# Designs tried in a protein design run: designed miniproteins, single chains, continued (2). Part 94

Each design is a single chain, and the fold is of that chain. pLDDT is the mean over its residues in the fold that is shown.

## One batch from the design tools (miniprotein)

Design m7462
Fold by ESMFold2-Fast:
Structure m7462 (fold): chain A 78 residues (1-78)
Amino acid sequence: KENEEKAKELVREGDKLLAQGKYEEAIEKYEEAVKLAKKDSSIHIQALRNMAVAYEKLGKKEKAAEYLKRAQEGGALA
């Protein structure tokens, strides 16, 4: 459905920003993807994992661990 397709595009945009070192902008795209994606879907989990990577790059280790845990919890149910 449209929301899932938009979530996939937002993850792709976030991935490009992450590769460019634009970590805060990447997080914004991933946050929107998380809101649009079905909870615990592959896109939802991917966005959470990539947010954890972006937070780690920003030195926000507690936030990185939080999002990684959320991604792992979703993966365990899938």
Scores: mean pLDDT 81

Design m7463
Fold by ESMFold2-Fast:
Structure m7463 (fold): chain A 81 residues (1-81)
Amino acid sequence: SDSEKARELLKEIEKLIEEAEKAIEEGNYDKAFELLQRIQELMKELKTLKLSEEEKKRVDELENRAVRIYLQVEEGVAKKK
């Protein structure tokens, strides 16, 4: 069902976000960027599903965290060049 798929995608996205946040803490911006690309792919898939209002709130929270990761990667990569 869409609810089962949404639950699994949300779980995987949250795991990848946590891994990307850890990669940033370690200064590994390349790894964080690769994880961010995977997060965006799963977010795109998640948005094709019929989501509940609670699931939409979770998506918004995770998208906000992914945006913060993107900004930190962009700044970190710029400082290495």
Scores: mean pLDDT 84

Design m7465
Fold by ESMFold2-Fast:
Structure m7465 (fold): chain A 81 residues (1-81)
Amino acid sequence: MSQEEFDAEVVYALALINAAIAKKEAERSTDPQVKAEAYEEMAKWFERAADEAESLGQTDIAEQMRKLAEEYRKKAEEARK
């Protein structure tokens, strides 16, 4: 495996871990603004995971991650209302 492929796999895994941390923050908070910010963080990490999956040739996974990012961006917008 090339250094580039190795780095992409590590960043992909870290992005998913960070998304999971943000999810727990959203679940623990009762503040709508904090929930919205946590959902925006989730969307950011899913988008990063999608970019890394795409660089690894995992197009199906990348598409799924981008759909999750869009879903959590919408949840962030709804949480602010």
Scores: mean pLDDT 82

Design m7466
Fold by ESMFold2-Fast:
Structure m7466 (fold): chain A 73 residues (1-73)
Amino acid sequence: MSPREKAEELRKKGSEALLNGDYDSAIKYYQEALSLEPDNKSIQLSLQAVQANKQGDIEKSKQLAIQSSQEES
């Protein structure tokens, strides 16, 4: 599996963890994905959004999630 394919698999696992409210697992999966694609802005923003949400910074989480959705895969 290419680094891109592996990072995308990890992003899917991170999204699944988020849907289950497991922010710690989501952070771990996004960190692993980012280690494979360190310059991927979408993954960087997704990780920051999850971290902000875990800290209760809803506005920051919302802003980062919107930015992440606007990045091209």
Scores: mean pLDDT 76

Design m7467
Fold by ESMFold2-Fast:
Structure m7467 (fold): chain A 71 residues (1-71)
Amino acid sequence: SNRKKSDELVEEAEKYLEEGKYEKAIELSEKALELDPNNVRAYSIKAEALEKLGKLEEAKEYFEKARELVE
């Protein structure tokens, strides 16, 4: 299913984020969101990776999206 594939991509993105490979974490998170636009973990990983790259305004946008989906 698209949800399962999105979750698998998020697992990989989390691994790249932990390794400091922020561009790869963003790429995989974006692919996860294409499959499941409600994947909270994908928004959070993309936001954290953007923040680590100094893209603070973009990071804020994706943190906001993650919060909206939890409410």
Scores: mean pLDDT 87

Design m7468
Fold by ESMFold2-Fast:
Structure m7468 (fold): chain A 57 residues (1-57)
Amino acid sequence: MERRRKLEEATEIVKRGLAGIKDPEVRERAAKVIKITLIDRGYSEEIAEEAVKRALQ
């Protein structure tokens, strides 16, 4: 499985989930919830963690 493609997909999912949330604390907590959802839906923990990091930049 191509890691780069999965990372881009996961990053986009996190960014969409965070769309409209302006509070940095709320964004951080929401991103953690989305990470768990990504793992539950078959993304690796490593990819989910990296996607959250990239989306919060």
Scores: mean pLDDT 79

Design m7469
Fold by ESMFold2-Fast:
Structure m7469 (fold): chain A 66 residues (1-66)
Amino acid sequence: SEELRERAEELARRIAELAKMKLKAEYPDKEATFEVEKVGEDTFVATVEAGDVKIEFTIDASLLLL
């Protein structure tokens, strides 16, 4: 369970990083940022912003069982 939580957090962080890079490529003149927060026991929310664009997605550790 702890290992799955660590993997879910790592996955959320990597996806957020990739989304940030994609947004930076689409909007090179905008500052791109990302944040990953634990919102539940096994749930993480990643937020990626670039200028006026905001993308939010949820990663749950149960996804690693699929």
Scores: mean pLDDT 76

Design m7470
Fold by ESMFold2-Fast:
Structure m7470 (fold): chain A 86 residues (1-86)
Amino acid sequence: MSPEVRAAAAEARAAIEAAHAAAVERLRAGEALSDEELLALARAMREAYRRLAEVARAAGDEESAKIAEEMAKDLEERVRELEERL
């Protein structure tokens, strides 16, 4: 993996972890996440994985690109399920 891909992957991971940590903190405070908030979180995570896949592909890292694409696909399915509820 190139240094640039590693840096991009670290940034994407940090963004996902920060979003997840914020959601966990709200749950610990006794607040429930709405379906709209869950949808927003799923969309943000899907976008992060899509960007990671693009960076990995541009750098020729086919394995990392494939993994990121599969993660984005799973999140796309979750987004559709949540959209059908709204």
Scores: mean pLDDT 76

Design m7471
Fold by ESMFold2-Fast:
Structure m7471 (fold): chain A 61 residues (1-61)
Amino acid sequence: MKITDREVAEALAAMLVGFGDYLKSQGKEDEAKRVYEEALRLAEEAGLPQEFIDWLREKLK
């Protein structure tokens, strides 16, 4: 088992958040929520900083 490089995982999670923010701006709240949940899962699996995970959880409120 090889973990994804944290920098790569953080960049991918950030890209997913950007896509979720775009969907939310288009009124696609359900799709945005799903994308944020995928970003959160990636962040948790990659062991990203708790501050980043908490920031992502705020987007799901």
Scores: mean pLDDT 77

Design m7472
Fold by ESMFold2-Fast:
Structure m7472 (fold): chain A 78 residues (1-78)
Amino acid sequence: DELEEAKKKLEELLKKLEELEEEIEKLREEGKKPSKELMEEYLELTKEAAEYLVVAEGVPEEVAKKIVEAAEAFYERV
């Protein structure tokens, strides 16, 4: 089922995002700036997760767009 596969993919993406957020936070706690590559990976995974939130969970596209915009703002501020 396409919906079940989308939900599994979303769970995998959210787990990867959690791991990246923990790595970013750890670097910040150590007074280190996260690499551009790490932040780009975070942004890419957030965009993909936002697409799956619309497909798998029925999140409105406007809400998904705001999630991506928040991640982009975070990327620019780090």
Scores: mean pLDDT 80

Design m7473
Fold by ESMFold2-Fast:
Structure m7473 (fold): chain A 71 residues (1-71)
Amino acid sequence: MKIVEIFLPEDADLEKAAQVASKIPGVLKAEAVPERNSVRLVVEEDTDILEIVKALNAAGFPVLGVSTAPA
């Protein structure tokens, strides 16, 4: 598995964004990180990050950046 951190605009509803992300197949955990203005995800190794970005954009959350790290 891997950790994905998704950066959103400062006025974004991070809790709502985390809820949207948590419904995506391959996402094991999603949490809002207000101090970093981001949503932190734990995902399966083969999870398509682009599908996560598309789902967030479709829900009204413009993705400004993505960071990945081994879990």
Scores: mean pLDDT 82

Design m7475
Fold by ESMFold2-Fast:
Structure m7475 (fold): chain A 70 residues (1-70)
Amino acid sequence: HMAEELARRRRQVEEEIRKRAKELVDSFKKYPLSELTPGQLEMLLQALRILGAPEEEIKKVEEHLKKVYG
């Protein structure tokens, strides 16, 4: 059935996206936000949202990006 196959593919894609998001966050967390480029900050923000990170952590990255590049 198409619906079951689509649901299964969606879960596989979500798991792969989550894995990559976690790897990205772990890599970038080694650096202070001031050392990250706007593109890297945007990628970090997207990754944190995908992982369901605490709202305060997401907000810190958003506020830094807004203050420095917004």
Scores: mean pLDDT 78

Design m7476
Fold by ESMFold2-Fast:
Structure m7476 (fold): chain A 64 residues (1-64)
Amino acid sequence: MEKLLEGLRLGAEGARLAKQGRYAEAAEKFDQASRLFEEAGALRLAREMRENSRRAREKYLQQQ
């Protein structure tokens, strides 16, 4: 339960950072959330966070 709630918090932080254009930081938060969701057995949420992290990294590279 604790890991699921922490994953949700980090995912929300990642989404907020991405909306601000802070894609490198957003990707890190999504990666952290994905690991916590995997540990909690929330595999669909973990996959969603990995996809969010990948897209954030792509956007970051496009800005550089």
Scores: mean pLDDT 87

Design m7477
Fold by ESMFold2-Fast:
Order: C-alpha cells, then structure tokens, then sequence
Structure m7477 (fold): chain A 71 residues (1-71)
C-alpha cells in the first residue's frame, strides 16, 4: 500500500515532467498529476493505508513536482 503509492506518485511525477519537456502546458501536466495522485491515493486507502497518510504523501509529491516544474 505505502510502497505502491510512493512508487505510483514518483512515476506520475516523472510522466508530468516528461510531458512538459515534450511541450505540454505546465497547468495541464499538474492537473493530470493531481488526477493520477487522487486515484492512487484512493486505491492505497482501499488497500488499508490511512487516509491522512495518503493525503500527506500526495501533498508532499505535488509540492515537490510544482517546485521542479516552476509552478
């Protein structure tokens, strides 16, 4: 659950960065990341991860991605 969420968030962030490098809009890439992160978080909660823990990891990953993309 935890490890799958962390891996999923890293992969989603990498896809967002690759999309921006390929010419995608930063806002669109961040929106797609947020949608993927929400889905991954709900899956992790369904598998037994505490919701607060999932939200904390998603927030941390999103903030890190925003810094990396200059958003």
Amino acid sequence: ALEELEKGLREAAERAKEAVAAGADVTDAMQRFAEEASRLGEEAVRRGLPREEAERLIDKAGKQLAVELGA
Scores: mean pLDDT 84

Design m7478
Fold by ESMFold2-Fast:
Structure m7478 (fold): chain A 58 residues (1-58)
Amino acid sequence: SARSEALSEMVLSAITLRRSDDPEVRAEARARIEAARPTLDAMFAEIEAFLAERKAER
């Protein structure tokens, strides 16, 4: 799924940043993390909405 793909991309990009000192490689890894952010943010928003609906309001 797109969500599993976003999580995998985040992990792999973090490993790349840890292993490489090449500024171009690091910039690409950061760009991949940024590309995954909207999908991850949407996942967290859904979880937050569900919990808020159950407990109070949103």
Scores: mean pLDDT 76

Design m7479
Fold by ESMFold2-Fast:
Structure m7479 (fold): chain A 62 residues (1-62)
Amino acid sequence: MKYSEEQLKRVAEAAGIPLEMAELVASAADLVLQGKMTQRQAAELAGVSVGSVSAAIRVLRE
């Protein structure tokens, strides 16, 4: 799925990560939303905490 620059900024802020990592984290969160992986697997893939993935999921659902 495509992410706007505004959406990526919201993900970076909510997850406490650099903007350059926001697309990776958002993509991993999207895979969780699609039921294709767990939040833990997404966190491992993106190299972030489970909390960061949860924050990204919230941004993507808004």
Scores: mean pLDDT 80

Design m7480
Fold by ESMFold2-Fast:
Structure m7480 (fold): chain A 111 residues (1-111)
Amino acid sequence: MSAAARALQAIGDAITEALPGIGASVSGDTLTLVGGSPAGAAALGAIGGELSRLIPGLGGKLEGVTLTLTDLTGEAGTLSEEEARAAGRAAAEAARAGVPEGTAAAEAATL
């Protein structure tokens, strides 16, 4: 695996440990998260927002119950495994808290 793929795997593992309803898989420089329940799916937007904030250049695309995160700048490949796990855990905590980013995104989409 590349350094980016390893970092994305650590992020996915941290998210699935904190949110057991979410599945994670890595292919190349892309992390795919799948919400296995309505609660898991609702968390994906908050996860994507927090991760893109913590890792500038990480592109997120939410389609139904699937969030695809792509390393657009190679920045994910510069993260240590510990930093990657911390980012994943922070994103999961943001989702669990019913977060400001999710609320702000919903409000922006309504405008």
Scores: mean pLDDT 73

Design m7481
Fold by ESMFold2-Fast:
Structure m7481 (fold): chain A 99 residues (1-99)
Amino acid sequence: MSPATQELVDYLVSKLSELDGFEVEVEGNKITITVKDNPEAREFAGEVAFILGSYNVADIKVEGNVYTITIRDDKTTEENLEEVKKLLDEAFEEYKKKL
């Protein structure tokens, strides 16, 4: 995969693995997140999915409490990487304040 795609995958895995309430599995550019059954974790997972989807850097599938995030290996991910990381950093910091 592209360096930008790998960077976004590594970034998301690192950040989500630091948080209680999420189990993270990785296979290439596919990140599977199992979300703990609490409102704050579910709301945060939805916010992460919304940011990634709004910038068209990932395809997201939701099945109950399992989010499958496939980071796109294309120019859209390269073009939007820095803005997406900035918005995700803001979302991670807000989530930490709610804990």
Scores: mean pLDDT 83

Design m7482
Fold by ESMFold2-Fast:
Structure m7482 (fold): chain A 117 residues (1-117)
Amino acid sequence: MVKIEESGGGTYAEGSSVTLSAKISGVDFKNSLISWWRQKPGEPLQFVASISADGSKTWYDPSVAGRFTISVDYAKKTAYLNMNNLRKEDTAVYYEFVSDGKKNIIAFGEGVQVTVV
């Protein structure tokens, strides 16, 4: 059974930085795509960032490219989303997703609220 424990939510000042974390268990990291998604108020679920199973490739939505960085600590089995220069438009519930090698979603976290004021 896959378990995802997300942290780093809260209320943050515009222009500040925060790192979201998701500790993942029950996953073969060598064969799993890790991604972050967000749900903004009144908007559909949006892709934010993903990292390949070997950590060699990353992909970002243009709205966050250059501001956000995805990473994985494979030894700690923890995925990170480093969010720099926060804007009010970054206010959303953030979800960490695990997908298989065919991009089928296996599991996702319960979501962590980030509010930018």
Scores: mean pLDDT 84

Design m7483
Fold by ESMFold2-Fast:
Structure m7483 (fold): chain A 69 residues (1-69)
Amino acid sequence: GDARKEAILAAVRRALRSLGVPEEEIERLLAELGKVPAEDLVDAAVAILRSQGLSDVQLRVARADLERV
């Protein structure tokens, strides 16, 4: 598999769990994220985190962390 894509999906899963998102919703969001091309993956992940209520500062940090993967 794509190791970078798997690492990004794992990081998003951990973030969603820490926010208290239900497991069924996490699996739904990650299934949709898994369909995204690698070049759009960080933008799509940040959009998911924004939809779950992260602040602009938290989203900026999350983007930087995901881009380092």
Scores: mean pLDDT 84

Design m7484
Fold by ESMFold2-Fast:
Structure m7484 (fold): chain A 93 residues (1-93)
Amino acid sequence: MDIRPLSNSQIAQLSRRRSDGQQLSDREIMQIAVTTMMNDPDFVQMLRTDPDRGFQRARQIVRDVYDSNGRTPSDQQIDDMARTVMDTVRRYS
């Protein structure tokens, strides 16, 4: 899955789609999570100094985005998505 950080305009478009009651795709949910984490300097620093804590933070953000989208993935899916998000943040940070 090609996950990239979103621009502010792209985030605004996804937020409007959610406000209209539309369900976001797994790709779009992960793009929101990546963008949220990349905009948090403390999280970027955490990935460098404490990757285990970074992983737990990534899991929490992914879960929160899914919950706000009305979807509940399995713990295994959350773990896989959190790893993808962390790898993406490291690559673009």
Scores: mean pLDDT 74

Design m7485
Fold by ESMFold2-Fast:
Structure m7485 (fold): chain A 68 residues (1-68)
Amino acid sequence: MEEAEKLVRQAMDYLNAGDYQKAKEYAEKALKIDPNNVQAWGILALAYEKLGDKELAKEYRKKALEAS
């Protein structure tokens, strides 16, 4: 879905820029549209890890594997 892909690209851009809070926000928006988007789950996991929430990061890494 084009909209979900745009949100994933924005989330990745924020992740690369070090804006982990916006990376999280945009990855979550993508997942509301496409809950099977592996890349969005991966970005969300990395964003939570960078924000210091290792427990949620582990859970979202598991969801990325389940979505693949």
Scores: mean pLDDT 82

Design m7486
Fold by ESMFold2-Fast:
Structure m7486 (fold): chain A 67 residues (1-67)
Amino acid sequence: MLKEIIELVEEVGKLMKQLESKDPETVEKAREMLAEAARAYNAGDYESALKLLQEAKRLLEEALKKL
């Protein structure tokens, strides 16, 4: 789980960088999800953190496909 969470954070960050100039609104939503994932992680809720990161990645990937 920890390795998967770290890898997802890196993937989400990379997608946010690709989209920050093209779709800043979607990037802001993903940033909010990333903050919620960090709070879940700090509370020991790794499953919720993982789900939030997966949803953020999905949101960013869908936005990238529509460019």
Scores: mean pLDDT 83

Design m7487
Fold by ESMFold2-Fast:
Structure m7487 (fold): chain A 80 residues (1-80)
Amino acid sequence: SPEQETEELIRELEKLRDELYELAKKSTNPSMKRLLLGVAGDILHTIRTIKELLKKDPELALEFAKEGLELFREIKERLK
């Protein structure tokens, strides 16, 4: 179902956010730390938005979750 698929994508977003927190903890560069924490915060906001959309429009929530996960994965790869 769109709901179940979206919940799996939320778990992947949460995992990605946690990976960014760990990268931020290990960073000795203040600018990089700020950037990593900022992206982690954007993921948290995106997860909250997806959860609200799931209550109103599960199909739109799924689309938004797919696009968000793809975007944040690309951002993380560029931060290596």
Scores: mean pLDDT 89

Design m7488
Fold by ESMFold2-Fast:
Structure m7488 (fold): chain A 90 residues (1-90)
Amino acid sequence: MEKKIKELKEKGKKLLEEAKKLFEEYEKTGDKKLLVEAMKLGLEAGKLGLEILKLLTEQGKVSKEHLEEAEKIFEEESKKVEEMIKEIEK
């Protein structure tokens, strides 16, 4: 389980680094496709974060209440990001 959490953290870090590069390129070019890709990578990293939190909850290191709150926050934020992506892709 610890090895799986480490692998998920490393994958999430790489996704966030890639998203940051795409966002910086978007700021220079105005290419909205780069912004969409950066947002999609951010959502993928967020999903990995929830998977890590679920594993930590199974280990008793995180409360079920904390996991439920994090899942609710992610659902609300991901819906906002998905709406932004739809608006850009119109």
Scores: mean pLDDT 84

Design m7489
Fold by ESMFold2-Fast:
Structure m7489 (fold): chain A 64 residues (1-64)
Amino acid sequence: SRVLERAELARKLSSEETLEVAREVAEKLREIGKEVDEAVEKAKELKAQGMSAFEAFLIALKEL
């Protein structure tokens, strides 16, 4: 893909450019982590109401 090809080229251009890409990836991973944490807390409430753990987690993810 063009995106993958350009990402590999950018990694070879400079160490500074490589650090910038690493920062963007780390930030996106942190955002995903926050959503998972929020879904787990919501799922605990739904599970307390008698829902299965798996169903509770899926419903929590859909409500985010």
Scores: mean pLDDT 66

Design m7490
Fold by ESMFold2-Fast:
Structure m7490 (fold): chain A 71 residues (1-71)
Amino acid sequence: MSGRELILRGVALVIRAIGEALDKGEDHPEVQRLLREAARTYREAGRVLAAEGDEASAAELYRLADRLEAR
């Protein structure tokens, strides 16, 4: 899977988490689960981009993943 496809998947998971937060509240376990899944997806995208030589974009995706998991 391409880095672009993984980024789009991660974005979709974040959008779903926002929808769940609006419906069920931001403290709901499902919101936290979706954000953690998004973080894992961004880390995978970062690994793919690093393998393609895009270390700068990979570093940004790793930082984004860390921030999504910081709770």
Scores: mean pLDDT 83

Design m7491
Fold by ESMFold2-Fast:
Structure m7491 (fold): chain A 74 residues (1-74)
Amino acid sequence: MSPMERLEELGRELQKAIEEKDEEKFLEVVRELAELNGLDPEKVVEELKKLSKREQVRLAIGLLQQVYSRIEAA
């Protein structure tokens, strides 16, 4: 599977977790996106838990967009 195919899958998993209100799956996707961005996944999850649900979704989308931007720049 190409890096782009995995990233598309993560985007689908993120959307599904938001729709189903699956907090465990949402945090799993956030951890993987944090690692792909070179961040500490547990530290990102800790900061995310301090945010409102709307801000948590915005942060997760921002992490996904950051990975896409790096792949496009390469």
Scores: mean pLDDT 80

Design m7493
Fold by ESMFold2-Fast:
Structure m7493 (fold): chain A 86 residues (1-86)
Amino acid sequence: MMSEEEKRALARFAGVTEEEAIENLKKIGAKSLEELLYKYIGDKEKAKKAAELIKNTNLTLREIGEKVGVDYRILVEARRDLQEGK
């Protein structure tokens, strides 16, 4: 069962409804924001840190990329794919 905090974080990250974010996450084959980011980043520790910053801060994807040490364009791609269900 997905937490209410996780649902809100996914919806806010993608800019869609909670229901749409959850459905699109399933289409991508991920069960959480951390798992979604792991598919794009390829590093579990970096994906975990990026997910925590997305949930707990108002930092831009560019600032999150800089703090985590990943190209922010990867985070933009993950957001787009969650928004579109690709």
Scores: mean pLDDT 83

Design m7494
Fold by ESMFold2-Fast:
Structure m7494 (fold): chain A 84 residues (1-84)
Amino acid sequence: SLAEEAKAIVKKILTEPENQKLIDEAYRLAKEGRVQEAVDLIVEAAENAKSPTGLEKEIKLALVQIVAAIFARDVKDPRTLAAL
């Protein structure tokens, strides 16, 4: 399904080595209580990475759901995103 494809793309983006510094920064912001800013940072990075045509909306939805679930679990290690 498109949702599963979007989730796979999001997982790939979050696990790429060049994105680890961005993920570390997003978790730092979330730990400081700036959760919305952290989510916006990750979403913007995913959009700038240029998603396949027709999956942008599904990728955003999957990304928001995954990131929100991680933050809701009181995750303190940014490398948890790489374990998804």
Scores: mean pLDDT 61

Design m7495
Fold by ESMFold2-Fast:
Structure m7495 (fold): chain A 90 residues (1-90)
Amino acid sequence: SAEEEARRRFIAELEELAREAERRGDLELAAFLRELAERLRRGEISPAEALRELYEYLAKRYEGDLSQDLETAAEGLVEQEIRAVELERE
C-alpha cells in the first residue's frame, strides 16, 4: 500500500498548502489545491498525475504572481513527492 500511503500524505500536504493559500488571500490556488486533494481522495487521479497537474498549474497560471512563501511551499511539495516516487522505483 505504498501508493495508498503516498496518496494520503499528498492529500494532507495539499490541504495544508490550500489553508496557507487561503490565509494569504490566494483563493484561486486554494480552490485548485482542494479540488486536486478531493480527486486524489476519490481515486480519480494518481499521486504522480496530481503532481504533474500541480506543476503545470503553477507554471502556467502563476508566472511571478505567487507570494514567495507559497511558491517555495508548492515547489517543496512537488520535490518531496518526486523523491517519494523515485524511492519506490529504486
Scores: mean pLDDT 71

Design m7496
Fold by ESMFold2-Fast:
Structure m7496 (fold): chain A 69 residues (1-69)
Amino acid sequence: MEIYEKAKELARTALLLHGFSEEEADELVEKYDPLIKKRIEELKAQGKSDTEIVNEVAFWVVKEILKEK
């Protein structure tokens, strides 16, 4: 599975754990899709491992979503 898909799945799961519905979690992940891709490329350029990229991107996206409203 691609790093991008793993990061999206982990972020989605974390949103569900924070009380979002499946539909809300899917909509939020899609809304943040361009930022997820950009962050993955930034971390990849820094030489981060696949596991580090997945965890850091998912954690960052969830924090940004929780901060927005």
Scores: mean pLDDT 80

Design m7497
Fold by ESMFold2-Fast:
Structure m7497 (fold): chain A 56 residues (1-56)
Amino acid sequence: SAAEQAQRVEELRAVLLAAKARLSPEDFQEYVDVLLAEARARGDEASVAAIEEIKA
């Protein structure tokens, strides 16, 4: 459902923000690149958009 997708995206945002605060910029970029590749592979456009927003 749209509500479940929105909740998963918010959980992903929280995880990414925590990782961004804790990891070095280089390690964070590697982490984000892996998650982005996985999201793209499964066609999860909502997760791709969220990852790209936080990566910037």
Scores: mean pLDDT 84

